# Designed miniproteins, single chains, part 53

Each design is a single chain, and the fold is of that chain. pLDDT is the mean over its residues in the fold that is shown.

## One batch from the design tools (miniprotein)

Design m1835
Fold by ESMFold2-Fast:
Structure m1835 (fold): chain A 81 residues (1-81)
Amino acid sequence: MEEEIKKLFEEYRKALEEGNWEKETELAIKIAELLVATGDPERIEAALIMLSVELTIARKQGNEEAVERLERRAREVVERL
């Protein structure tokens, strides 16, 4: 699980550098879900911060589909707690 999270963070960084918003959004959601699954309060907080940052970026870009997807998934992720 921890090695998997590290690999996803590397892929997320690459998506950011490439400007691939769709992949960036999907990776942020996957990372957040895995972080929440660890049950570690610090990692859960990091997941919520990541989703919040992605929401801000999506809103700034005018990507309404990404905003809706991130808001829905963030709620689902928090409900798993």
Scores: mean pLDDT 77

Design m1836
Fold by ESMFold2-Fast:
Structure m1836 (fold): chain A 70 residues (1-70)
Amino acid sequence: MPEQYLDISEEDGRVVFTLMVDGVPVRKLSWDEFVEWLRRQRPDLTDEDLEDIVRGLADAFGISVEELRE
């Protein structure tokens, strides 16, 4: 089966979510598309789990949650 994952990187002070399929970048996701993809792949995640992931990503990249959502 093709391996799908998200590559999370920083470009020019912004966090970028890239959808990868078999190691090939297919599309860059908006925040809303990232959340929708994550909920589809991980239906076990609660809203609290998503908030923790958002805070963790913002802290890891040194940006605000509001900047992460743009």
Scores: mean pLDDT 74

Design m1837
Fold by ESMFold2-Fast:
Structure m1837 (fold): chain A 69 residues (1-69)
Amino acid sequence: SQMAQEKKRRELGIEVALELYRAMIKTIDDYLAKNPDLTEAQKQALAEEKAALEEQIRRLEEELKKIRE
């Protein structure tokens, strides 16, 4: 049905977004590990960006759960 196709497209979009944001968090973690000489201000900025991405992931996971339930 049309509604089932729309649901699948929306689910796919969220799954792709989740994969992208998780990859971005990993990139931040890898960057922090490779750059021990970063200033505390730079480390804080990256930690804040990571926290924002984790918040976005949580919201998308909740949306995906609602679509599937």
Scores: mean pLDDT 89

Design m1838
Fold by ESMFold2-Fast:
Structure m1838 (fold): chain A 65 residues (1-65)
Amino acid sequence: MSEEDLNASLRAHVEQFRTPGTQVTSEQLLFVRDRLRETAERHGVMSPENQRLLDEIDRLAEREK
C-alpha cells in the first residue's frame, strides 16, 4: 500500500462516517482505524496528513461513545 492509497482510503472512510444517517458504531470506527493504522505501520507510509485522518476517526469514535 502506498501513502496515496492510504490517504484515499482514510478520506473515503472519514467522509462516509460524517454522512448524515450513517449507523456506524464506535466499535466499527475503531476496527477500521486499527486496520488502517496496522497497514500504514507495516508498509511505513504514515504521513502527518494520514495521521490527522486517523485522529479524525478517533474523534468520531469518541463522539459515538
Scores: mean pLDDT 74

Design m1839
Fold by ESMFold2-Fast:
Structure m1839 (fold): chain A 101 residues (1-101)
Amino acid sequence: MEASVTFTVKKDGLYKVIATNTGDLDVGVEVRDKNGNLLGSAVVPAGSTAEIEVNVKKGDELTVTVRAGPGSGTTTVHIKLIDKSTGEVLGEATLTVEKPP
């Protein structure tokens, strides 16, 4: 199963999407723009953190999608959108994905 969050881009720049997987399932994370173009992706193993760097334009939208990997259970993934140049946190979300037994 999957969950997603969308962030609006307020200024041009290089951003980091940081995905922290606090659960027991490995997940795939994809970052897409408003036109559905894949900007970056990572596998985030259970208990791990991954960083995806994306170059974006003001007025774009970043959709971060988390997909459950193999196995069954529930995992929670914390997403942070960070301006790489300043370290400022521009947005946060918590996404929960459940894969039934």
Scores: mean pLDDT 82

Design m1840
Fold by ESMFold2-Fast:
Order: structure tokens, then C-alpha cells, then sequence
Structure m1840 (fold): chain A 70 residues (1-70)
């Protein structure tokens, strides 16, 4: 679906932003806080669009996994 493709593209952008932040010496704690804020925002969006819950849940899990790898 268009939403799945959008979230897959958004994940790649987020991953690149995390890598760029690490390369530029941004504290890991700040990167994790940014990811937490983004995850909370996505949870709110998913609550407003329950028909997209499964797609957003998968995306949120990927972001939580990315956060653990930092």
C-alpha cells in the first residue's frame, strides 16, 4: 500500500539521520530521546487512524529496535 511504502521510505530516512547524528558526535542519549519523541508521536497518529494500526505498529517496532542498536 501507499502507506506501507511511505513508512518504509521514512524508516530509511530516520536510519540515515541517526547515522549522520552519530558521525557528527551528537550524544547517544539525545538521539535516543529524539527517537522516543518520534515513537510517541507515531503512537498518537496510529490512535487517530486505527485502520493503519498494523502498519504503524510494525514501523514503531523497527524504530524501537533501531534505538536498542544505538
Amino acid sequence: SEDEKYLEELYEIVKKQVELAKKNGIPIEEIKEWLDEFIEHLKKVAEEHPEKKEIYEKFIKKLEELKKEI
Scores: mean pLDDT 85

Design m1841
Fold by ESMFold2-Fast:
Structure m1841 (fold): chain A 88 residues (1-88)
Amino acid sequence: MKVDPEKAREEAERMVRAVEEGKREVEELIAAGKYEEAIKKGVIALTVAGLYIAAAGFLGQEEAKERLRELKRELERLIEEAERLLEE
C-alpha cells in the first residue's frame, strides 16, 4: 500500500485527537452526574480507540499507537468509575 508518511502521521494525530475528545466528553458527563450516558459514550470511545490502535500500528505510527493505548486505559478507568457511581 502506498502511504504518504506525512499523511500517515497527520491521520494518526487526528485519531489521537478524536479519542482525547471522546475521553473529555466522558469526563464531562461524569462531572455532571450523567453516569449512564458516560458509560454509553465511554464504551463507544473505547471501541474507537481499539480500532485506532490497530490503524496507527498499520500506519507505522508507534508514538500515536502508544498514546492511543494510554487513552484506552484511561477510558477503561473512567467507565469503571461511572459504573461504580451508578451502583450507589
Scores: mean pLDDT 86

Design m1842
Fold by ESMFold2-Fast:
Structure m1842 (fold): chain A 90 residues (1-90)
Amino acid sequence: SKAEILEAIATVRAYLKSEGLDKIKSILTEALDAIEAIVKGERDTTPLETVWLGLIAATPEEEIEKSLPPEIHKPMLTLLAFARKKLSPK
């Protein structure tokens, strides 16, 4: 749902703010901003936003479980599912 996606974005943003990994924070923040704009606008992706969503969609689920803390697994999986669904051809 829209509410679940927005909650996932908020959770991941809070995590990034606490970690101090500036390079990862910058890249992922731009991707989160793109998803939030798409969800709030209920619109299709621009070509540039398609690149950002493609980066998220390409992340293996196993890498989320192995590399990130448990509290952001479900938020990240929610964002992956959204990105994959949004980029799927009709």
Scores: mean pLDDT 75

Design m1843
Fold by ESMFold2-Fast:
Structure m1843 (fold): chain A 55 residues (1-55)
Amino acid sequence: AAASPAVLEALRQSGEQVMATGDQEAIDRFVALLRRTYPGDPATEEMVARVRAAR
């Protein structure tokens, strides 16, 4: 199911914090969490793509 706008905003903020750590393991865990919780959701896939592009 698609994430609500409030959940997407919270996830975006969490993603920014995780990326700021520079910890690849933490980044990979965040990506895995998004894919596990919202499989196939376009908004979460966009977040994953942005996280991957920042490397």
Scores: mean pLDDT 72

Design m1844
Fold by ESMFold2-Fast:
Structure m1844 (fold): chain A 93 residues (1-93)
Amino acid sequence: SLLELLEEERERVRAAVPEAPASVEEETGLILRVIGELETIRLLVERGAPEEEIRAALRELGDAAVELARRAPELMPFLEEQFEEARRILESM
């Protein structure tokens, strides 16, 4: 299910190994990427897009979130909030 995939991506984010810290500019770009991927999921769900397109967008959200978690682990609470919003969006289907 889409909710199972979302939880798999969330666990991947939680398991992310910290790397070299991002600069403020890099961190801002990564935050905007996460927000943009969540907005893509919202638009796909609103349009009634096929499940395979929503799955691809969830993986893109996961990839963006993993990169942010590696570079800015202090933003884990922000990432948890983004995944809760994604869950709410999927539950609205």
Scores: mean pLDDT 90

Design m1845
Fold by ESMFold2-Fast:
Structure m1845 (fold): chain A 115 residues (1-115)
Amino acid sequence: MRVGVVIIDDSEYNLLVAEKALREAGFDNIRRVLMPEKVDREEFRRTLREAAEEHDVVVVLMDESLKPYEEEIRRIAEEVAREFGVEVHLIVADFLNVEEREKALEEVRKIANRP
């Protein structure tokens, strides 16, 4: 199974922290989206579509700071999932919290290691 990861946050630093943790866990198919405003929601849609074209499953890692946008992010993910016939999973974590980040990484591993 080919798994892609899309990381979304309103902080470039938090995106880099999450990407480093994923790469150290063995995930190389990573895309980042900076999400401060509505124009970045279209970048998120575009990035998700690119990931969906290349992978059987896409995991969206959303920083907890983006919780006010969770409904819109989930709708975009569901639209892309339907368009490409792929699974899209949304995982929410505080990327600066080591325990939450490790739990998120374990969820990504469980998805990637399904038979």
Scores: mean pLDDT 82

Design m1846
Fold by ESMFold2-Fast:
Structure m1846 (fold): chain A 92 residues (1-92)
Amino acid sequence: DIFDAFRNFDLTPISKLFIEGIRNPEKALEYYVKILLILGAFNITKGLDEFIKKVAEKFGVPEEFLRKAYELGKTIKTPDEFEKALEDLLSE
């Protein structure tokens, strides 16, 4: 689903990730990192600074970490690159 949307430039997965973050607060950071990677892949900047600030405050992570996720998203072209970027970011 997410990979199909990534191939088709569909932003529907962002809505699903928001819902999963609400349902599973202990995994919410993972879902928000996925959102940042997707936003980067589609070069979406509207509301980005506010989103990064709120996530950083909520999870006690540096804004730099979240901006790194967005920047890595810009370089992602395949599902394998997406999974690697997510794993690398969450393994810090």
Scores: mean pLDDT 69

Design m1847
Fold by ESMFold2-Fast:
Structure m1847 (fold): chain A 55 residues (1-55)
Amino acid sequence: MSRKEEIVQWLYDAGFLTEEEAARLLAMDDREFARALSRLLGVSEQAALDVLRGR
């Protein structure tokens, strides 16, 4: 499983995402994904990118 898939699965299991929202996030590139995570979690886009990159 990729880091992106792991993050989406965790958010889905935690109740932050619907199945449709999870599918949309998985279809996004890394920048779009980081922007979406920034909005969902209230963090910066850079912080979301760092999480995706395992930093």
Scores: mean pLDDT 78

Design m1848
Fold by ESMFold2-Fast:
Structure m1848 (fold): chain A 92 residues (1-92)
Amino acid sequence: MEEEEKRKKFVEDMENAIRQARSDLEARKASLKEITPEEQRDLFREERMLRNLEDLLKAVKEGKTPEQISADAAARRPEDVAEIKREIEKLK
């Protein structure tokens, strides 16, 4: 199996998805004139998830295996771990 082609496509798809999500998050921040504590909490959660995806993409680019990425994710928050595991399944 040419894992390199699958990895390249995954990286390109993830870079596009992360770019879109980052753009959407920044547009949402710009539209908020007054940020409530609830909205601030939601924004922090979205930024945390986006950072997890950016970390995953970086690990894939650095040649880490899905198993290594999963092990590295074990120390993260349960919510973050669930999202990371979902993305790792796309690599397999």
Scores: mean pLDDT 70

Design m1849
Fold by ESMFold2-Fast:
Structure m1849 (fold): chain A 65 residues (1-65)
Amino acid sequence: DLLEQLATLPEPVRAAALALIEAHRAGDAVAFQRAEDAFLSALMAEPDPAVRARAAGLVHRLVRP
C-alpha cells in the first residue's frame, strides 16, 4: 500500500508529503501549490538521497496515478 509506505517516511518529509496528497485529492490548486512548496523545501533539507528519492517516488505515484 503506497499510503502505508508514505507513513514510514521521516518527519518533516512525511507531514509535507501527506499534506500535498490531501491538497491534490481535494482539488484545491492554492493549497496544492503551498503544499508542493513545503514538500520541496522538506526534500532539500533531507540529507539522505535515498529518503529523498523514495519520498519523491511515492508522492509522484500518489498525485499522478
Scores: mean pLDDT 79

Design m1850
Fold by ESMFold2-Fast:
Structure m1850 (fold): chain A 76 residues (1-76)
Amino acid sequence: MKIPEEDIGSFAAQERHPAVAARRAAGEPLVDDVSGKEVTENAIISEDDDGVISYEDFKKLYGYKHPADYKFKLPS
C-alpha cells in the first residue's frame, strides 16, 4: 500500500493497526527494531505484524515521501 501525504503527516492509520493498538491499550512500550528506542507515537508495523519502526527511521530508509509500500520488512 502506498502512503498518502496525510498518512505520512499523522500515521493515524498505523496507530490503528491491531498490533499497535493492542500493545498501547495494554500499556506496553513499543520499541523501534532499528534504533532500539521507544516509539511513543506514529509507530509503523512490518508486513509480518511483529516488527516496529519509528517514523524517523522509516523516513531514513524510505525517504520523506513516496515509499513504495506502507509496511516495511526487517533486514535479515
Scores: mean pLDDT 58

Design m1851
Fold by ESMFold2-Fast:
Structure m1851 (fold): chain A 102 residues (1-102)
Amino acid sequence: DALERARAIMEETAAEMAAARSFDEQLAIAERATAELAALPGVTLAVTGYTVDPARGFQQVQVAALLEAEGRLVTATAVVTYDPAAGTTGREVSVTEARRAA
């Protein structure tokens, strides 16, 4: 089941990124996960994204995958937000229906 595999990859990736000690390490983990997701059947798009605000010490890394299942598009995401000024790390995984496929 590609959707269950994608969910498992996202949860593992979020945990690994949250445990990472640097932005570069998080990005490397995200890129590896993106390649793994892209190999799954039904995945139409897999991407790594990031947002950095050095003035505020804010860093966020995201992995997103778009899957086609049963005529619907499903978006799976893993997001890790690291605030180096506060030394805090948050993680979030979501799986949502993006739209009905035509």
Scores: mean pLDDT 79

Design m1852
Fold by ESMFold2-Fast:
Structure m1852 (fold): chain A 82 residues (1-82)
Amino acid sequence: SLQLMIEAVKKEEERLKAVQKTEEDKKRIEALELFRQALEAAMAGDIELAKELARQAGKLLGFSEEEIKELVEGLVELGKEH
């Protein structure tokens, strides 16, 4: 469920915010916020916004271009089902 993924990401954002100590922690929090916004955009049917936000999140997390592509494709398929 896309809603369950959004809830899981929100929970992880709050956990990381509570233990934030480094600049890398800040980047991880920002990436999770972008990924949550991508999931919310996909749920709303804004697939182009979802793709862009997912790419930004993946880049901040240090994902490869191939990993970002798989992440974006997964979000598009989830968005089509909801």
Scores: mean pLDDT 78

Design m1853
Fold by ESMFold2-Fast:
Order: sequence, then C-alpha cells, then structure tokens
Structure m1853 (fold): chain A 80 residues (1-80)
Amino acid sequence: MEEEKLKIIEEIERAQAEGAAVRDDDAKVEELKKRILELAKKLLKLSGVSDAEIESMSDEELFKKTLEIAEPFREELLKK
C-alpha cells in the first residue's frame, strides 16, 4: 500500500515537471492539470478518504489534502 502511494506521488511530481517544460502550450498544461487532479483523487482513496468526501471537495481542498498525505513521502522522493 505505501509503495502504491509513493508511485502515485512520483507520477504527480513527474506531471508537474512536464507542466514546467510545456508551460507555453496551454492545451498540454490543461491536460497535465487534469491528470494531476485524477492522481490526487486516487491517492486520497488509497489513504481512506471516501468517494463522497472527494466528490464534495473543491479542487483546492483536494490539493490541500493530497499535500498533507504526500508530505511524509516527499523526503523519500527527494532522496532519489
């Protein structure tokens, strides 16, 4: 389970890095934002957040909760 969470967090970080590289392409940036949001929802589900709570959250609330969950794993990703 922790391995799956790490993989999702790494995918989010990778998508953010891709966004920086294609920042001048609005269509690509929008696609990456959508992908990051889907990965955030998946990470929340793996962390025990219910589908009902995820559906009721705003994008800002989803990202805030995702950051709280990802914080312990960020140091591990930085060591790669």
Scores: mean pLDDT 72

Design m1854
Fold by ESMFold2-Fast:
Structure m1854 (fold): chain A 80 residues (1-80)
Amino acid sequence: SDLDAAIKAEDAEKAMALIVQEFPEVKNTQFNVNTLRSVIQMIKAEQPQTVEEVVPYLKPTEIPQKDHKPIAERILKAIQ
C-alpha cells in the first residue's frame, strides 16, 4: 500500500499525510512528522515483536486511545 511504501522509505511527511487521512483525529495532537520519524527509527533499531511494545512510544503524543493499537500495528507491519 502507499502507506507501507512511505513508511519503508522513511518518507515521514507522506506517511503522516496518509495516517491523518485514515486517522483524522491525530492531526490536532503531538503526533506529527517528527514523532512518526522517531517511532519508525525506534522500531527499526529495537525490532519490537508485538504491537504492545510499540504503543508506549505513541502515548506521549496524546493521540486518542482508540487509535493507539491501530496506528502502532500499521507502522510495525510496514517495517517488518
Scores: mean pLDDT 81

Design m1855
Fold by ESMFold2-Fast:
Formats: structure tokens, sequence, C-alpha cells
Structure m1855 (fold): chain A 59 residues (1-59)
């Protein structure tokens, strides 16, 4: 489900040092996967975690 995907993304981003409010704001503002990944990259989430998040969103 979308909610389960968002929870997994939150857990990964928290390991990268992001707060829950930052992740929720980005998820609410992102229209697609590429935009979401770009925003997380700007917040210095490591590429390994970005690839994990991409896989969660794409299946």
Amino acid sequence: SKEAQEKKILEIAEKAGLTPWQVQSILASSDNVDELIAMLRRLKVPEEHLEEIRKILLG
C-alpha cells in the first residue's frame, strides 16, 4: 500500500538524519519518484538509500 511505502521511506530517511516532518513535507510536495529522489538528494541522503527508496516506490 502507499502508506506502507511511505513508512519504509520514513525509516530509511530517518537513518540518514532527516526528521519525520521533513520526510512528510517532501512526500506531500512530490508529484513523482524522480522529484522525490531529487529532494532527498538535496538533503544529502546517501545514494545507496535513494536507490532503496526508488525500488520501494517502483516495486
Scores: mean pLDDT 79

Design m1856
Fold by ESMFold2-Fast:
Structure m1856 (fold): chain A 80 residues (1-80)
Amino acid sequence: LPSLDEVLERLRAALGDSVDPLLQRMREALQNRDTDAFEEVVGEVLDLIEERIRAGELPEDRGRELVLEVTRFTIAVVQE
C-alpha cells in the first residue's frame, strides 16, 4: 500500500489546492480512527476526481488510477 502522505501528495498534485480541506479531513479521520468519517470524505474526493475528468482538467487514465489507489487505500483502512 502507498503511505497516506503519498496518496495525499498525488491527490494535491492532480487536483490542486482546492483539495486541501478534503485532504486535511482525511488525515484527521485517520488520526481519530474514525472509519465512517474517512469513508465520507473519500466519497467527496472521488466525486471531485470524476468532476475534474468530466471537465477535461484531468486525463481519464490518470483520474481512474487515482480512484483505484484511493479506493484500495480506503478498503485497507476500513477492513482493519
Scores: mean pLDDT 80

Design m1857
Fold by ESMFold2-Fast:
Structure m1857 (fold): chain A 70 residues (1-70)
Amino acid sequence: GEMTKKQLEEAAKRAAAAKDAAEAAREIRSMGDTSTGMGKNALLGAAEITESSGLSPAQAADLLRREAES
């Protein structure tokens, strides 16, 4: 939905501004914790992928933007 897209885009901006994968994952998870439904699941999933795969802030942001456009 439109709100999910906006949440993912906002999370992408925060992730891109992070200094490392751990901070990016924390920022995305924080957004997920305050979200509901599909947006929550998408954000928490992205945070886990970022943390477990060690995605750079730029890669985490790209992941979220691609999901927002899907």
Scores: mean pLDDT 80

Design m1858
Fold by ESMFold2-Fast:
Structure m1858 (fold): chain A 86 residues (1-86)
Amino acid sequence: DAAQARAQGQALVAQGQELFDQGREAIRQGDLDTAIRRFEEAARLYRQAADYFRQAGDDSAAARAQGNAEIAQHQADYLREQVQRS
């Protein structure tokens, strides 16, 4: 069911956005380890959302979710490098 797959994708995007926002808040508080975990979890949820959007035949939503996953992963990778250099 394309409608069900699209709804699942939208729910995962909302959860990913919340985790991304939590990652940004963790940076403001100086908790880089928490920020890394939140961004990595956001990236995972965005990738799952992209899979659901592909199942729904919504290639544009899938590409956007994949792009959001890459942004979240890049944030986590950048912070991980900074923590390891400290």
Scores: mean pLDDT 91

Design m1859
Fold by ESMFold2-Fast:
Structure m1859 (fold): chain A 61 residues (1-61)
Amino acid sequence: SADDYFGEGLLALAAGRVEEALAHFRKAAELDPRYQPYVDALEDPEAAARLVAEIQALFGR
């Protein structure tokens, strides 16, 4: 499901794997457009860096 791809993307971000996270978020957005902002964020270098930091803080990595 879209939620499964989104979850995989968050785990990839927690590991610092931005390209892998972007691929998962693109799949989530294809199934459910509500996830498109996460794709857009990772395509912006400043937004991507902020999102990685936030997710790493949440997952303790």
Scores: mean pLDDT 78

Design m1860
Fold by ESMFold2-Fast:
Structure m1860 (fold): chain A 77 residues (1-77)
Amino acid sequence: SDALLRQIARREARRLLESTGKETFSREELLALLSKHLSPELVAIVEELLAASGKETFSREEAVEIIAEAAVRLSRL
């Protein structure tokens, strides 16, 4: 289910971001980090969502939600 996938994605994204020790991320920092750990297809959807937000910086929890949304969208392609 989308709800289960979203919950798993949030948990794994949170672990990854917490491992950096940072509370905030720029778009470039987030994409560079995710490119080392996630598929190019998932990273491309994250990049689209970051661009659509109009923001230059993201909190850890904002980044977690964006990654989880990207995972759900990828599962529907």
Scores: mean pLDDT 88

Design m1861
Fold by ESMFold2-Fast:
Structure m1861 (fold): chain A 55 residues (1-55)
Amino acid sequence: GVPAEERERITSRREEEIERLAAGFVELGFPEELARRVATMIVDLSIEYELRSLL
C-alpha cells in the first residue's frame, strides 16, 4: 500500500490542485459550484491514475 506520509502529501496537493483548477474554470465562465465539482472530479481521477501508475 501507499505509505501514510505519501498519502498525506497527495491529500494536501489535492486541495491545492482543486482550488487552482476550479479558479481556472471560473475564469473561463463556469459557475463556481460547477467549477469546483468538475475540478474535484478531474483532480481525483488524476490522483487515482498517479497512484495506479506508482503502485
Scores: mean pLDDT 77

Design m1862
Fold by ESMFold2-Fast:
Structure m1862 (fold): chain A 64 residues (1-64)
Amino acid sequence: MELSRREKFMEVSRLVVKLSDEKGLTPDQLGQLLQDIADYLRANPDASLEELRSWAIKKVEELA
């Protein structure tokens, strides 16, 4: 399935919100993560969903 940039952002944002809740991240940390995801997709518009998810999970682990 070909995902648009918006669909990739939505999928990974849902994952990051869930992981942030599970790990007790602050609203400011969550906000920064969502911004970082948007910035990553702007710089890497052809990045796969798997690449974006792996990157985002690593960022959540760094903040937890």
Scores: mean pLDDT 80

Design m1863
Fold by ESMFold2-Fast:
Structure m1863 (fold): chain A 60 residues (1-60)
Amino acid sequence: KKQEELEKAKKIVENLRTLSDELLARMAARGEITDVDAARAQADKAIKSYEEYLKKKVEE
């Protein structure tokens, strides 16, 4: 059961990485981000935190 939920979480995280790259590019174009590399690093950190959150949610 946990394995299946973790597999779903991995798929979500992979999709988020792709969407994050696109979103960051759009935000930079809109002038909402001044340093894209720094923002990307921060987004990666947030995605990692979300992955941990999903794992904990499965664990209860």
Scores: mean pLDDT 75

Design m1864
Fold by ESMFold2-Fast:
Parts: C-alpha cells; sequence; structure tokens
Structure m1864 (fold): chain A 85 residues (1-85)
C-alpha cells in the first residue's frame, strides 16, 4: 500500500498531466482521466486510478495524433510506477 507521501507525489504528477492537457485545449481527455481516477478512488485503489487515468490519457492523445502529449503521459506513468515499486 503506498504511503500518504507517495500518494501525494503521484497525485501531483497526475494533476500536472491534467493541466498540460487543459493548457493544450484537450479538456475531453483530461475529464476522462479524472473520471478514471475517481473510479479508482471509489474502488479503494487511488494509485491504480492514477495509473489507469494516465494510460487512458496516453491512448486518447495518440488517437488524436498528439504524440508529444502521449510521450509526456507515458513518462509520467513510468514515474508513478516507480513511486509504488
Amino acid sequence: IPSSRQLNQMRRLFDDSLQRLRDRGDHDSADRMEQVYRQGVDNGNPAGGILNGLAVGYYLSRQRGDHDTADYLGRRGREVSRIVS
């Protein structure tokens, strides 16, 4: 189980990722990532919600052809995975 410090660090990386999408005008992908995160929290797995949210953002960014944002989200997902390892 991640510590409160680990969860806070993961949440900051997630919030930064949402802000990047919104700054680029991709509000739909950001909203979908938040929905996935909330589902994870409701299921007692906030860390999984963050990882799944980032994965969904990565997929949607690639489908839009925004490869720079997809690469960014992939890096954030790897950083989050290291925090829980």
Scores: mean pLDDT 87

Design m1865
Fold by ESMFold2-Fast:
Structure m1865 (fold): chain A 73 residues (1-73)
Amino acid sequence: SAEGEAKLAEGKKAYEAGDYERAAKLFEEAARLMSGRQQLEALGYLAEAYDKLGKQKEAVAAIQEAGRVHEEM
């Protein structure tokens, strides 16, 4: 969706600025608004943002969700 793509783009911008908390929120919203390959991309960035925040359990959960989405493609 256009909204999901916009949130993914803003999340990447926040991530590049070092605002990992905002990036994670935007990537989570993007993943909820998109499906298939675009959802996988958002979930991958979400896991990276959580890793930067030291939120290992949340990062692992995002990776596991990405695996589920990939298997259903």
Scores: mean pLDDT 88

Design m1866
Fold by ESMFold2-Fast:
Structure m1866 (fold): chain A 73 residues (1-73)
Amino acid sequence: SRIAELQKELQELVVKKIKEGHALSEVPPAELDPNTSAEELYELLKEEIENSEGTEEQLQEAKEAIAAEEAAK
């Protein structure tokens, strides 16, 4: 749950930036290793988001996952 919580937090940050006119340059990673510590995972995800380019599919998947969760509410 800790990793899932961190992943959700990062997805929320990406969605917020998209709504503010950012985001395609700050695409979240698609895969998270459950054996990775929360701190290490956050650092890796942050670096990947900051340096990612051309990972529009990951961003689309994140948007769809968030939209599906909102619809299921």
Scores: mean pLDDT 51

Design m1867
Fold by ESMFold2-Fast:
Structure m1867 (fold): chain A 100 residues (1-100)
Amino acid sequence: MEELRKRGTEITKRLLEAIERRDAEATLRLAREAARLFIELALEGGMPREEVEARAYGFAAAAVALALDRPELAEEAARAGEENRVERARELLRELEAEV
């Protein structure tokens, strides 16, 4: 678990750098990896699956939207995650993946 948290921090740094460079392909790959690690760690911590998934997919979608210069979509994705709207977070991520 310690090694997963360390890798999560490293992935997050690389994700932010990819967003700054507007590298949508790298951002999608790193955001997906970060989401998987977040889900694994949060479920081990006892968080409800729906809440974990909404936050993970919302965060991933927001990251990709920022790399694609779609800040309005990034705000909507972040809000979907915070409000535990799993279906909306998944939908936004799927739409953004199609643009990469």
Scores: mean pLDDT 81

Design m1868
Fold by ESMFold2-Fast:
Structure m1868 (fold): chain A 80 residues (1-80)
Amino acid sequence: MIDTELTVEQTVTLELVDEADVAKLERLKGPGVVIRLQEVETGELFYVQLLADPEIDGLRVTLKIRAPREIPDGTRVRIV
């Protein structure tokens, strides 16, 4: 989406807060899908675009995404 300036392509491993967020991600799977995330520590809301199917391992998810900035591995997020 042009308005969100998703300019940074990266592969990142994120930690989801709970199983409900995992279920949301499983429903939104697929290349090109845009997901709204909230960073747990800061409360920041941002959008990411999936570039590939997510790899889900419990509450850890590995995503190939476009994001507005680089997101560190291990960042805790909610799906909003």
Scores: mean pLDDT 79

Design m1869
Fold by ESMFold2-Fast:
Order: sequence, then structure tokens, then C-alpha cells
Structure m1869 (fold): chain A 101 residues (1-101)
Amino acid sequence: MPVAGVVAEGETAEVTALAIGDTVTVTVRGPEELSRRAAEAAAEAIEKAGGEVTAFHVTKDMAVVVSRVPPERAIEAALAAGRAGAKAIGGEVVSERRGYR
């Protein structure tokens, strides 16, 4: 089963993108406007990778994107989403991991 994770950090926000099998989840923690922008960038990256966004939630301090992606593209989608989110928050990717369980 494909597994991938990306963590990115900016001064006021953090992005975590996780792929497990056919599911890619992105969590952005930070101010609402910045979290929304990063989540929108991540969602666009997932859709470009052939995924479908199934849930999109924004709160005052967090945004969450949940998506379904073909398992063969799940790692690509998670990496793309994490990097897009990192760029949106003006942050840097601090961890990328990929593999199979």
C-alpha cells in the first residue's frame, strides 16, 4: 500500500500532507486566510494529479482537505499538495517520506 508524508513549516503556519492507499489528507494550521489559501493550493495540486477532493473544511486556525486519488498516483498527489501548500504559506518543506507498507 503506498504511503507518503510531507511536512512544511512557515513562520505562522504548518502544512502536513499524508497519503495512505487511495486517500490524501492535507492539514494546514495557521491563520484562517493563510490556511484557506494553502488548502486551496493543495486541493488544486491534488486535482491536477488526478485526485478528487471529497471534503474541504476551513476554521479560524486550521484547514483540512480530504481527497481520493488512484493508489498509483497517491504519493505524487501528496508530494505535490505538500509542496503547493508550503509555497502558499511562504514556508519550506522540512520532511518528505515515501514508501510502501
Scores: mean pLDDT 84

Design m1870
Fold by ESMFold2-Fast:
Structure m1870 (fold): chain A 103 residues (1-103)
Amino acid sequence: GAKEVGLKALDRAIEALDEVIEAAKDVDPEIALEADIERGMLLIARGLNKRFGDAELVLKALKRAKKVVEELLSKTTDPKVKKALEKALKTIDEAIKELEEAL
């Protein structure tokens, strides 16, 4: 159901942000920090969705993550970090679409 789709969507977004952190940690510590903060926000949303089944909260968290990734893309000059952020944006967009289709 929508709760299970929400958990899977959050897990995909968290994994995508982990890839951004890995790409940025030694090259752009500020981007790594911002990505890690957003990852923390998604983990909170995941915990709340697991307990309460709040799909609307999950959608808001994913849309927030998308905005953060778009902002970081506008700031990065490193090609590896840019590639990781572009992949994360695509993953988050797909996760949002799948969750919206499950509602």
Scores: mean pLDDT 86

